# Ledger of designs, part 63: designed miniproteins, single chains

Each design is a single chain, and the fold is of that chain. pLDDT is the mean over its residues in the fold that is shown.

## One batch from the design tools (miniprotein)

Design m2163
Fold by ESMFold2-Fast:
Structure m2163 (fold): chain A 95 residues (1-95)
Amino acid sequence: MVEELVEKMLEAVRNRRHLVIEGVPSLEDAREAAERTVREVEARPGMEALLGETVDENYNLHSVTVLVGPRGWLDRPPGSEGPAVVVLTTPRPKP
């Protein structure tokens, strides 16, 4: 399953498209897939990736997000061509 997630994420990055994969069974799997995707992207010259995690109380979700763009995209002004955004979501354990 992690390998399938990585393949889908890399395909979205290659096509410069946004991708949301909902209901990833574990946060650990989501993190592993995202980290592998970042490593694959960063192994390529001219690409730059950012990995982030957020907790959304409104949806009770953990989100692992990978932002990918051409090298230097992090320093681009607002309103320029944005990165490909890939989001993996996992349900939060209830307290």
Scores: mean pLDDT 72

Design m2164
Fold by ESMFold2-Fast:
Structure m2164 (fold): chain A 65 residues (1-65)
Amino acid sequence: SIIDHAVGYTLAIYLAVLGMLVDQEIRDGRLVLRARTRTPEDREAVLRQAERVRKAGVEVEVEFV
């Protein structure tokens, strides 16, 4: 659905707006986002957003660089 697509890319948009998105790809049906964060608080916020996306039924993985 449109809502599922919006939820699936919410984390990518969040990272891009904050200048934290390094790269993105789809690997075996999972959205893989490479992110760069400078503080533990930013890292925890990204992990919480990723968990929300996964709980909504969308496969997403975050790789920190």
Scores: mean pLDDT 76

Design m2165
Fold by ESMFold2-Fast:
Structure m2165 (fold): chain A 76 residues (1-76)
Amino acid sequence: MLSEMQKALLAESRAAVYEMLVYVYIKAGDLEKAEEVLERLERWFREIEPELSPETQEELRRRIEEMRERLERAKA
């Protein structure tokens, strides 16, 4: 069993890696791969969300929403 702080750190670290990948693919014009990476992150977040503090949930949700918004703008 992980401490709340360890769970938050691991979730934030995972989100940061996915965020980097989404932005790299958007910059490369590979919107299909960016979508795939973002969908994997969204699915992962949904699975772990009940295990996270409200503060960590809000932070990750905001970051995921920002990634989605940037991807949709890149598709336009």
Scores: mean pLDDT 82

Design m2166
Fold by ESMFold2-Fast:
Structure m2166 (fold): chain A 75 residues (1-75)
Amino acid sequence: EDEELEKFKKEMEEGLARLSEITDPREQYEAFSELAEKYQKKIEDFKKRFSPEKVLEMRKYFVEFVRKAHELLRA
């Protein structure tokens, strides 16, 4: 469980780094949309495999990803 949570956090950090490298606003928004959908689907899969407490923790990291991505999209 903890290893998959750490991998998920790393994936979101890598996704955020990818977004920061995109200079075209439209491409950046499209990439954000794709990543958000991907991570949301992973959280739904995790609901079937992990404890509710771990799922809540994963959702918290996803919320932080969305917040940071919005900051990049605003810039």
Scores: mean pLDDT 81

Design m2167
Fold by ESMFold2-Fast:
Structure m2167 (fold): chain A 62 residues (1-62)
Amino acid sequence: SPLAEIEKETDERLKQLQEEFQQQLKANQNASQQEISRLVGETLRRIGDIWEEYLRKRQEVR
């Protein structure tokens, strides 16, 4: 099903982003609260972009 393929692709992209975020947190273990907040904000924006694409693709599926 095209819908199931879109869901799987979205899940895989979110898992990759989660792994990248964890690596960035480890790299920034001694970072300031402001720097961590910026990193969180950037990650949330990327999650939003993935979900926006998911919703767009879902609307276009017959």
Scores: mean pLDDT 83

Design m2168
Fold by ESMFold2-Fast:
Structure m2168 (fold): chain A 81 residues (1-81)
Amino acid sequence: SEEERRRKAELIKEALEALAKKDEKTALQHLLDAGLSIDEISRFVSAKTEEELRELLERVGLSEEDIEEVVKHWRELQEKG
């Protein structure tokens, strides 16, 4: 459903915030709750470019609008340290 897709995007954003804080355990839990596999999680934490992140988010079933929101949030976290 749309609500399930929205919740998935929000969990991924929370995982990005946890990774920025170096809270790997919380990040892993949020990504698992979002329905990512261990292989997808490994790719997610290793992503260094917007393109790599976009390809992964498309694969896990986010809408284009949710992908843009997650990528924007990721950019803001990278810029702030």
Scores: mean pLDDT 80

Design m2169
Fold by ESMFold2-Fast:
Structure m2169 (fold): chain A 93 residues (1-93)
Amino acid sequence: SKEEIIELLKKAIEAIQNGDLDKAREYVLEAFKLNPDHPALKRLAGLDPSKKYTLEEIEKALKPTFDYLKTIPSQALRDQLIADLKEAIEEIK
């Protein structure tokens, strides 16, 4: 499942690069479903890595970032999210 999580985060990066933020959010949420306790994923969502969360709480944490990128598209903000995803991939490896 570690390899599967990495592939999902890579697909999220590709989706952001293609402007499909809904699909990117879905890929990140699917990665959380595979390992909701991974500290790198919790940090990516702006959550406390020492605390346990439900999938509903994780979804609520991710939603503002992706919704903001959809309403006010900024290449700098998209590049930052891609960088955060790449950092999460390196920590999971």
Scores: mean pLDDT 81

Design m2170
Fold by ESMFold2-Fast:
Structure m2170 (fold): chain A 68 residues (1-68)
Amino acid sequence: SALAEALRNAIAAIEANPVPTVARVAAHELLKLDPENEHIRAAYAAAERGDIDAAIAHLRRALAEAEA
């Protein structure tokens, strides 16, 4: 799915450059694809407070559901 591809790309980008700005921008772009996704919303909130590990964990949960 387009969402699963975008989630894989976003996780890879954040892992390559693990700074809050990259995580926040990536999560914001994912919200345009699925604005009601609770895991993506949680990732955005985590990125806003600077918690990169939590942001990645939430995006991995979103990816697992998108690939099911």
Scores: mean pLDDT 88

Design m2171
Fold by ESMFold2-Fast:
Structure m2171 (fold): chain A 99 residues (1-99)
Amino acid sequence: MKEEAIKLFEEARDYFVKASEIARKAGDMEAAYHFERAAKLFKQAIEYAKSGNFDEAIKLGKEAIEHAERAIELSTSPEARDYARKGLEKAKEAVKKLE
């Protein structure tokens, strides 16, 4: 279960990296910034989860979800939004598995 949560955070991180790249190419610089923030926070959440600090991993995962949701609101690119929505599903499942 905890190992599966780490994998879900890794998948979420990768989706938000892709969403950020697409948003930057579309000129949605504010959305790209928030997608990059989400990816960075998921990377930190993965590190804490691997070290057994699940409380910090959950906290960082939830903060990353907030940045991701803001980026989706700001993004004009349907492709960036689609990748981000997939990332959100993975991230929310990961948080639920750690709780």
Scores: mean pLDDT 88

Design m2172
Fold by ESMFold2-Fast:
Structure m2172 (fold): chain A 83 residues (1-83)
Amino acid sequence: MEGIRILRETLRRVEAAKTAEEAVEALNEGVRRGEEAGDYRGAAGSGSALLAVAVGRSLGLSDEEQIRLAVRALRGALEGLEA
């Protein structure tokens, strides 16, 4: 399934991010790739992680905490799709 592949690649990029900005860039790319592939689950998973980062930022969380929220959201999406 294309969405699972896109989410796994997006997760690797987010885990490698050193700033919240880099994580957001990787997540935006994940949404775009999911949309281009016609795989709404790939796009939705990346979008959910973007929302998690936005919420973390609004709460004044650190870059490391924002990245951790994005990783958690992406892992949750992958777990749901692989079940």
Scores: mean pLDDT 82

Design m2173
Fold by ESMFold2-Fast:
Structure m2173 (fold): chain A 71 residues (1-71)
Amino acid sequence: MLTEFIREGVGRIGAAPDKEEVLRVVEELAREASKTFSKEDAEHFGRSLVSAAQGRGVEPEEAREAVERGM
């Protein structure tokens, strides 16, 4: 379940047309994860979102802030 959620989340971030949409998707996915998974699993997912956002040229600090806003 968590691995599949990570895979789909990374795919959505990869498909986002620009950095603004990447940050919006990261925040949305972090919010969904916080409602669905344990704190530990949500944190693990959050780290995967930050890594995927960095691959799209987003600064790590901006990506972490988006995760925090979602959670």
Scores: mean pLDDT 81

Design m2174
Fold by ESMFold2-Fast:
Structure m2174 (fold): chain A 76 residues (1-76)
Amino acid sequence: SKVHLVITGLTEEEARRLAAELREKGYTVMIDRRKGVQLIVTGLTLEEAKKLAEELRKRGYNVEITDKTVAEILRE
């Protein structure tokens, strides 16, 4: 099953820079502005998600791994 990462607590500038960085590395990233600014990194394996989440948390980002669909994440 595919999982997603949700990266929260970003400024608009931080979100744009991080989204560009992750997209350059080949990740699929959405910027969601409905409740502040967050990034959703989609279509990861659990192993890919754990590696990326650990890297981003080490850099000081708030990161959640979720098995919810993108539609479910966007409904919250």
Scores: mean pLDDT 84

Design m2175
Fold by ESMFold2-Fast:
Structure m2175 (fold): chain A 67 residues (1-67)
Amino acid sequence: SEEALLAEAEQAEKEGNEAFKKGDYATAVNAYTKAIIAYSSLAEPDKAKLADLQQKHKEASEKLKQQ
């Protein structure tokens, strides 16, 4: 359902944000990837949300490479 997909997207975004704050960039990258897929799969995707998540994914990926 749309509601289940949105809940999955929001949970993945939360996991990504929490992992990033803790310096767990590998978990952050994986969680942001899941959030991007889920948000982009909604019937009317929020383009601003997707752009924000893509930027966070990029930042997490760059931090992971530095570890």
Scores: mean pLDDT 88

Design m2176
Fold by ESMFold2-Fast:
Structure m2176 (fold): chain A 95 residues (1-95)
Amino acid sequence: SSDDAFREKFQSLPPEVQEAVLLVAELASQPENRGVPLEELIERASERTGVPKSEIREALERLGLVGDLTYDPSMSYEGELLRRIGTLLTLELAL
């Protein structure tokens, strides 16, 4: 399934990058952060984990959490997509 493929890709990342990606997803899943730019969430994760912003961004792109979204021409940030994925990652790690 697409969920299984996502989990395998996530688990293939270095532990520190997994932590940074999970933190971005967790921040994006919080109601108070809805509509916050992805770049700002990456900055917060970078500051907390020590992982470079570029490495976090590359990991998010490789996981398909940052993509060429043609759904809305005004959409410059994928906060809503990260919020949905953040919920899945949080539930998976809680198990």
Scores: mean pLDDT 66

Design m2177
Fold by ESMFold2-Fast:
Structure m2177 (fold): chain A 74 residues (1-74)
Amino acid sequence: LVEEVRELAEKLSLEQLQEVLAEITNAPLSTIRALLPTKEQAVEELVRIVEYLLETKGEEAVREVLEIIKRKLE
């Protein structure tokens, strides 16, 4: 699951990654863009959040993030 998130995240553009991060954290997109201005930073933060979600809320929360990412790829 976490490895699948990393694989799909690497396929997203920086803008798409920032949009996904804004959606899952419920933070303003402007804040995400200021804090995570590079693709590498955005991917690593997304993976970190997903690992935390897996630990605290289980696989279902991670699957919801995967569906958000898949929508951006289509």
Scores: mean pLDDT 82

Design m2178
Fold by ESMFold2-Fast:
Structure m2178 (fold): chain A 85 residues (1-85)
Amino acid sequence: SKIDNIINILEKTLNELKKAKKNGDIDKAIKSIEISIDVLKKYYKNDEIAKDAIKSLEEALKEVKKGNIDKAIEILEKQIKKLKK
């Protein structure tokens, strides 16, 4: 389903953030979020669930750029939990 595809994109991004945190690779974390935003914008134009997911990814991106990778992880975990309800 569409929602399952969006959840899978967010879960893949979350896993990349957790790996980036372990390895200290902030550039990889940034790139992973940016790719996910681009995919959602390209394939889910005008979808409200995708818009909410994009907003959470943009908020996570701001936190990673500030050095707050744990907060970025928390933002994505909360969004995934919201979508699974």
Scores: mean pLDDT 87

Design m2179
Fold by ESMFold2-Fast:
Structure m2179 (fold): chain A 93 residues (1-93)
Amino acid sequence: MEISPELLEELEEEARKLEPLLEEAQAGVAKLSEAEKAELQALLAELAALPLEEQIARLERLEEEARRRGDETRALFLEVLRAQLLLKRKAEE
């Protein structure tokens, strides 16, 4: 393993802590209209084409914009996605 056992265990614990937040975010997304779900899918496809650091920075800005507009469902989903990418970045160090 290129990752230390201690770091791997910390990453697994942080991933487990994200599970209830991810479930809540997914439940919120499931209540969105088909058009809103399609918009979110398109956003995810655009992000997937970017380097990891740019994905994280863009998600942070989108989360702030969503919270500013009172879109709590979108803000939570973006926050959880960003947290997952931060864990992936730590695993790649």
Scores: mean pLDDT 76

Design m2180
Fold by ESMFold2-Fast:
Structure m2180 (fold): chain A 81 residues (1-81)
Amino acid sequence: VLEEARERLRSLQDRLPEKLVVITTVDEKYEWAKEQAKKVEETYGIEVEVYKAKTREEAEELARKALEEGKAVLVFLDQPL
């Protein structure tokens, strides 16, 4: 819904993160996230880092460290279902 999308964009502008970290265990999501990161940096001027984790545990550790550094984090995991 268009109104929900506008509310999310407004929230992102009001709470501009210093840095965004994207973590994934999926090769296809890693490539996709790299492309999206470039667009986000161009549009919002936010530094975006993308990491490929080998396991869920590695992804969780990377996310924890990024959050401790005050960065925003998005995680895309391979769902076993």
Scores: mean pLDDT 69

Design m2181
Fold by ESMFold2-Fast:
Structure m2181 (fold): chain A 62 residues (1-62)
Amino acid sequence: GESDIEQFNRTIRSIQEEIERLDEQLKTASGPEKKRLELERQILEGVLALIEAVLSMYERKQ
């Protein structure tokens, strides 16, 4: 439904903002901390891609 699309868009924005926060932390991080932050960023990128794929499926069927 339309409410679901609005919720997905809000979630997408929240994830994008968290990725930007991680990018700022990565500018000063090194060693194991940098690797941890890079992994966390990759997980968030994967979640974002999954949500966008679900939205794309909704548009294709409607």
Scores: mean pLDDT 80

Design m2182
Fold by ESMFold2-Fast:
Structure m2182 (fold): chain A 81 residues (1-81)
Amino acid sequence: DAVLDELEDILAELEAGPLSLAQQIGHALRLMGIQLDLEKDPRTPQEALDALRKAIRALIQGDIAGAKSALRRAIAVLKSL
């Protein structure tokens, strides 16, 4: 599953240590692209979209811990499909 692999890759990068502002913005843009693709699929649970939006907002705000938590939630919901 390409979407799950990409989300898990982003989560791993967030876990890898301190992030520059440019890296935080880059990850937020990657997640926004995934969000737009998932919104086009009517099978995507609203809970996954809500968690992904929380992760994006947390990254934009510099809240890396909040971003990781929200991204783990999005991954868990999508894996339950």
Scores: mean pLDDT 84

Design m2183
Fold by ESMFold2-Fast:
Structure m2183 (fold): chain A 93 residues (1-93)
Amino acid sequence: MDILDELVKIIKENPEARKLVEELYKIMNDESLSPEEQTERINELLDRLEKIVREAAKKNPKLQEYIDSLTEEERRQLVAEAAFLYYKEEKKK
């Protein structure tokens, strides 16, 4: 099982997760925000996205076991990477 592919699938299937990723990249591209303001807002959106991903992962025991084995920082990095892959795929369309 490719963990990133499963997380990207969760984002694609969840309308709220898709909106959070779109807001995330809107903030990253907003040159009017300070780096500190961007970081704070990005972390808030990633926390919300992680909650959605963890709830969806309960339906996949192997994915849940993997996510539960990670530290908070590793989980944040994994969710951020999945969001990036999803956003990159949508921009190709």
Scores: mean pLDDT 81

Design m2184
Fold by ESMFold2-Fast:
Structure m2184 (fold): chain A 76 residues (1-76)
Amino acid sequence: DEEKARAAAEEVLKKYEEEIKNVTSRDQAQVLAVKVARDTYEKALEAGASDEVAIQAANETAVKAYRLALDYLEKK
């Protein structure tokens, strides 16, 4: 269920909110995006999403985390 996967993604983004805000380099933003992707995928599967939906949610959430981290970097 896409809704379950999105709920899992939102929970993971909240978990990493402070880390996203405090990223100091593009390399750290990339590492953070990978962590967010892995956690989102696992949490979406635990919530009952299909593998395909979990992968989509992981990719979307990783991109969002990366963009947010870069936005915080650029404002500093």
Scores: mean pLDDT 83

Design m2185
Fold by ESMFold2-Fast:
Structure m2185 (fold): chain A 70 residues (1-70)
Amino acid sequence: SAARVEEARRELDAAVASGDAAGRSVVVSTAEDPALREVIRRGAEAAGARVVEVDSSDPEAVAAAVAAAR
């Protein structure tokens, strides 16, 4: 929803300002709203975090994404 996209944008802006996300990995489900995924991707990249997108309906893909995010 638009409200969740706006909330995620504010949270990511706060994380960028605090530096808490720098050097971390963010795992995002490909089943999420494309607009929300884009906000998360851009915010994570701006914060210096690595982004890993995964199909949450695929257990093997989830396991690989978790391994890649460590």
Scores: mean pLDDT 68

Design m2186
Fold by ESMFold2-Fast:
Order: structure tokens, then C-alpha cells, then sequence
Structure m2186 (fold): chain A 63 residues (1-63)
């Protein structure tokens, strides 16, 4: 999943930059999306992917 891969890379960048709180929030969102995918909840996956994309955009502005 492109969004999950991008989010995991961004998490490492945030940790390296010392943005621990933002990295923790991103990690939580990754875990929620992984869980929704494992459960096969397609609607929840779609909503979480949109939320994750928006958060990635905001988090990148902090770098």
C-alpha cells in the first residue's frame, strides 16, 4: 500500500527530526489502518486512508 509505505517513511523522518509527538500520532494512524485492512473493513480503510493522506501533508510542513 503506497499510503502506508509513505507514512512509514515519513515517521522515520519525523523521528530523525525530533518531532516525536507527530511521529507517535502518525504511528497510531498506521496501526489503525493496518488493523482495518486485516479486518477487511473497506469503508473504514477508505476513511482512514483519506485521514492519513491529510495528516501526511500537514506533518511534511513541519519538516
Amino acid sequence: DEVLEEARRLKEELLEAGLYETAERLESMIAQLDAAKAAGNTRMVEGLEQALRAFIEEARKQL
Scores: mean pLDDT 85

Design m2187
Fold by ESMFold2-Fast:
Structure m2187 (fold): chain A 77 residues (1-77)
Amino acid sequence: SKREEITELEQELAKEIEKLIKELSKSDEEAAEKWKKFVDEVNKEREKIEKKGLSLEEALKELKEFLEKLKEKIKKE
């Protein structure tokens, strides 16, 4: 169901965010605080991807690409 697909995407997103924060924290101890500024952007992109009606695999690929771009943006702050 659509609800189950959304839940799986949210769980996988949470895992990717945890990995991203851990990776950033190795070089920047403020990484978690910097991440808080981008939570709204991440949630908006997730909702946008969910509305596209993509498969879970395609949605995760787009989210991972967005998170990599966001990671570079955080490093520049």
Scores: mean pLDDT 72

Design m2188
Fold by ESMFold2-Fast:
Structure m2188 (fold): chain A 96 residues (1-96)
Amino acid sequence: DVEEEVKRVEEGFKKILEIFKERGDEESLKTWAEAAAVMAQEVLENPELVTEAQLAGARKLAELLSSELGLEPRAVDEAERAALSAKLVEIGEKIA
């Protein structure tokens, strides 16, 4: 359901922002946001490989990243993608 996925993305985004704000961890928030912008761009570039709900979710994520954090969806090279993935693993371990 498209509406449920959009709501899930909105609620998840707000929760992630709250967690990092409560911790004062601006560096982890920035890394997560940059990775989210890359992931949103990948979905938007490949709409034929995703569901309508996933596409709508990616559009909502891109909108929230732009409005709340001033970030636009963007493509990255393989080296930057690998670096972001490694940093996300570290962040995941800190918040687990």
Scores: mean pLDDT 79

Design m2189
Fold by ESMFold2-Fast:
Structure m2189 (fold): chain A 100 residues (1-100)
Amino acid sequence: SILEQQIKKEFATMESLIEEINKINPELGKKFAEILERIRALAEKAIQQNNTQLQVQILMLLGSVSLHVSFAIRNQDTQLLQLTIENAARNIDEMEQQLQ
C-alpha cells in the first residue's frame, strides 16, 4: 500500500539521523535508535493487522519526530532532542495500548 511505502521511506530517513545525533550526544543517539526500533515493531503490527488508523498515526509521528530532530541537530539543541525522544516514547506507549 501507499502507507506502507511512505512508512518505509520515513524509517530510512530516521536511520540516517542516528549518525548525526551520535556526533552530538551518543547517549541520546542510543535512546533514539531504541525508540526507532519500537516504532518499527509497532508499524509491523499495524501493517499485519491492516490497521489503517494506526498506520496513519505512525506516519504522522515519524514526520513530527523527523522535523524536530532535524531542527535540534541543526541548532545543536540537546534539550529539544531529549524532549522529542521522550514525547515519542509516550506516543508509542499509547499506540501499543491501542493494539491490545
Scores: mean pLDDT 86

Design m2190
Fold by ESMFold2-Fast:
Structure m2190 (fold): chain A 80 residues (1-80)
Amino acid sequence: SLEEEFLKELKKILEIDDPEQMRAEVSRLFDRLEAETDLETFERIIEKAMIYVINNEKDEEKRNIVLTVADEAYRRRLAA
């Protein structure tokens, strides 16, 4: 599914050690998601991504980057 593919890509991005590069790749991933999905699918996948990093990402900086980018992407989508 698209959700499974997105989470797989997110997990791959979380392996990036450089926080600035990781942030850029997370932003690109969410931009692609916004372009490729309707609002309902977008909201579902964003929520799953946030839940995933809260429960599974041990690096606080990486977790906070994903949560911040996800929140910003979600707010932009709702305002459009």
Scores: mean pLDDT 84

Design m2191
Fold by ESMFold2-Fast:
Structure m2191 (fold): chain A 60 residues (1-60)
Amino acid sequence: MLTREEFERLVAEYVRKIQDTFTDEEFSEKLVKVREVVQEYLATGDYERFLEKLEEILKE
């Protein structure tokens, strides 16, 4: 598992990338997806799937 600091930094980096890439409306929708992915990671500890899902959100 990532440390709390590493996890917070990683989430912040992806939120920043999403905000820079998408409109305010799309950003709000993408934040819901990020929240779901964060909850899944906290339940499973699956780091590879966590990264894959974050990249999927950014790729659209």
Scores: mean pLDDT 78

Design m2192
Fold by ESMFold2-Fast:
Structure m2192 (fold): chain A 117 residues (1-117)
Amino acid sequence: SQNEILRELSEALVLKDEVKLKSILTTKFKASEEEAVTLINYLKNGETDKFLSSLIVILRKHFKISQLEKTPEEEAQDLLTSFRNSYRDLSQQLPETEHVELLIKSWEISLKNFLSR
């Protein structure tokens, strides 16, 4: 399901699992190998803005999101803001939850919110 795929993507992003991330991007989101490798290189180099913009381009194409007036760069900033807000809220609601699980849940919520727009 979409929810399972977004959970797997969120886990691969937080754990920086390059092999799993490449597999998810190419098989589940139908990205080209070049698109997936470029995105993973941005993630490895700490180029967060370029990484998120590349991810948004892949997600927009796969989910046929055609009604957004915002650039991928603007949507990347929205996604990052959503992630930060989700992490803040979850850390207050679930203070005993491990940091890695809070990061995974925060990405999952933010990606679900992005796709529901």
Scores: mean pLDDT 84

Design m2193
Fold by ESMFold2-Fast:
Structure m2193 (fold): chain A 97 residues (1-97)
Amino acid sequence: AAALPVELAKKEIPKQIREAMAELGIENVEKVIKLVEEAVKLGPELTVEIAGIAIFAELHGIELSPEQLVELARRIRGRGLTEEELLEMMKELKEKE
């Protein structure tokens, strides 16, 4: 895609999060959007991974900082991970510090 990632993040991320959360019946949409916006400031190249991880974390009741979300996004980028593997990585990241 030829579009700038930052401009896409501002317009498309809230839409994608709202659509995914509506399908999953999640009500804390604004919380997830704010987390993604802060994480994207730290790693705009990881926008898609950040959005997906934030939705997954909210679905499983996992509280992540923007910094933890970016770290997970960096680890996942270029890898195929199962939901179980992602959950284990989130747990390890929270217990490491």
Scores: mean pLDDT 68

Design m2194
Fold by ESMFold2-Fast:
Structure m2194 (fold): chain A 74 residues (1-74)
Amino acid sequence: MIIHHEVKLKKDTYKSATELYREVAKAFDESPLAKDAKNVASAIFLDGDTVHAVIVAKTDKEIVSFSASAKLEK
C-alpha cells in the first residue's frame, strides 16, 4: 500500500522548484517516517508555472510519499 502525505505549505508561491523541494524535504526529515525509511527517492519538476516536489520512501510495512505543488512567482 502507498500512503500519501500532502505537505502543508507555508507560502502560496515559490521562487524556484528548489525552494519548494527544500520545504517538502524538511517536512519529510522532521517526520517520524524518515527514521524508519529504508530507501528514498525524490523528484522535482515544472509543469508550466507550477512546481511539483515529491519524496517517496519505503518503510518496513508501507511505501510513503510526501508531496506538494505550488505556483512559481512571476
Scores: mean pLDDT 79

Design m2195
Fold by ESMFold2-Fast:
Structure m2195 (fold): chain A 120 residues (1-120)
Amino acid sequence: SMEEEYRELAEKYLEFVKDIVERARKEGRMSYEEALSALTAIIKALNYALKVYPKDSPEYKAFREEILKLVEELAKAITDPEVAQRVIDDLESLREQYAKENPELAEAVDEILEVVRKAV
């Protein structure tokens, strides 16, 4: 079913983010390109999860919590302040874009932005 496909896609993108975070940990740094790839995967994972579960569901809240934990680990791997600022600027732009097209995803991006700002 499409619901099963969306769930599998959400999990696949989550696993991709975990892989990037692990590579950054081994390298002791995260490039802007790696951060952008991870953020893109995070947004896709959340978007697919929202297609399966309502935003107020226990299932979505659990998935969101796992994502926010990975975002914190990702942000801590960003050691270059210039890369951190570029990531923050990108998240602010995405928040504005999704506020018009997908308010639930915009809310998730805002939560990601808050975690990144506190961790860097």
Scores: mean pLDDT 85

Design m2196
Fold by ESMFold2-Fast:
Structure m2196 (fold): chain A 109 residues (1-109)
Amino acid sequence: DRAARSAAAGQALARAMNDLLKKYKGEEFAIGVARLSARESVVLFAVHENGKNYVEVYRVGDGVVTPVGSQVVEAETAEEGIRAVAEELGLRLDEVFSEKNAVFAPRPL
């Protein structure tokens, strides 16, 4: 059940990420993951454009992906934008990924 819910959350998040990648092809992207417990994570997605990072924050728990906020942060890279927002929110990042013109593969969260 928990593993199935984590897989479902991973699939839903990957779909949302791939939809954003289709919209923002040619830009720099980053994803940060902070695991709060065995059942809850915070995921940050950043798009870097013109010295700014558009960062979306999601809560992932029990197979549900919930948008919880967005911020615009000036940083040189999307990864730096993710790290800046994570620091502001008091989150410890477990994983950070950066990719350009790529498809995000589904995986358990």
Scores: mean pLDDT 71

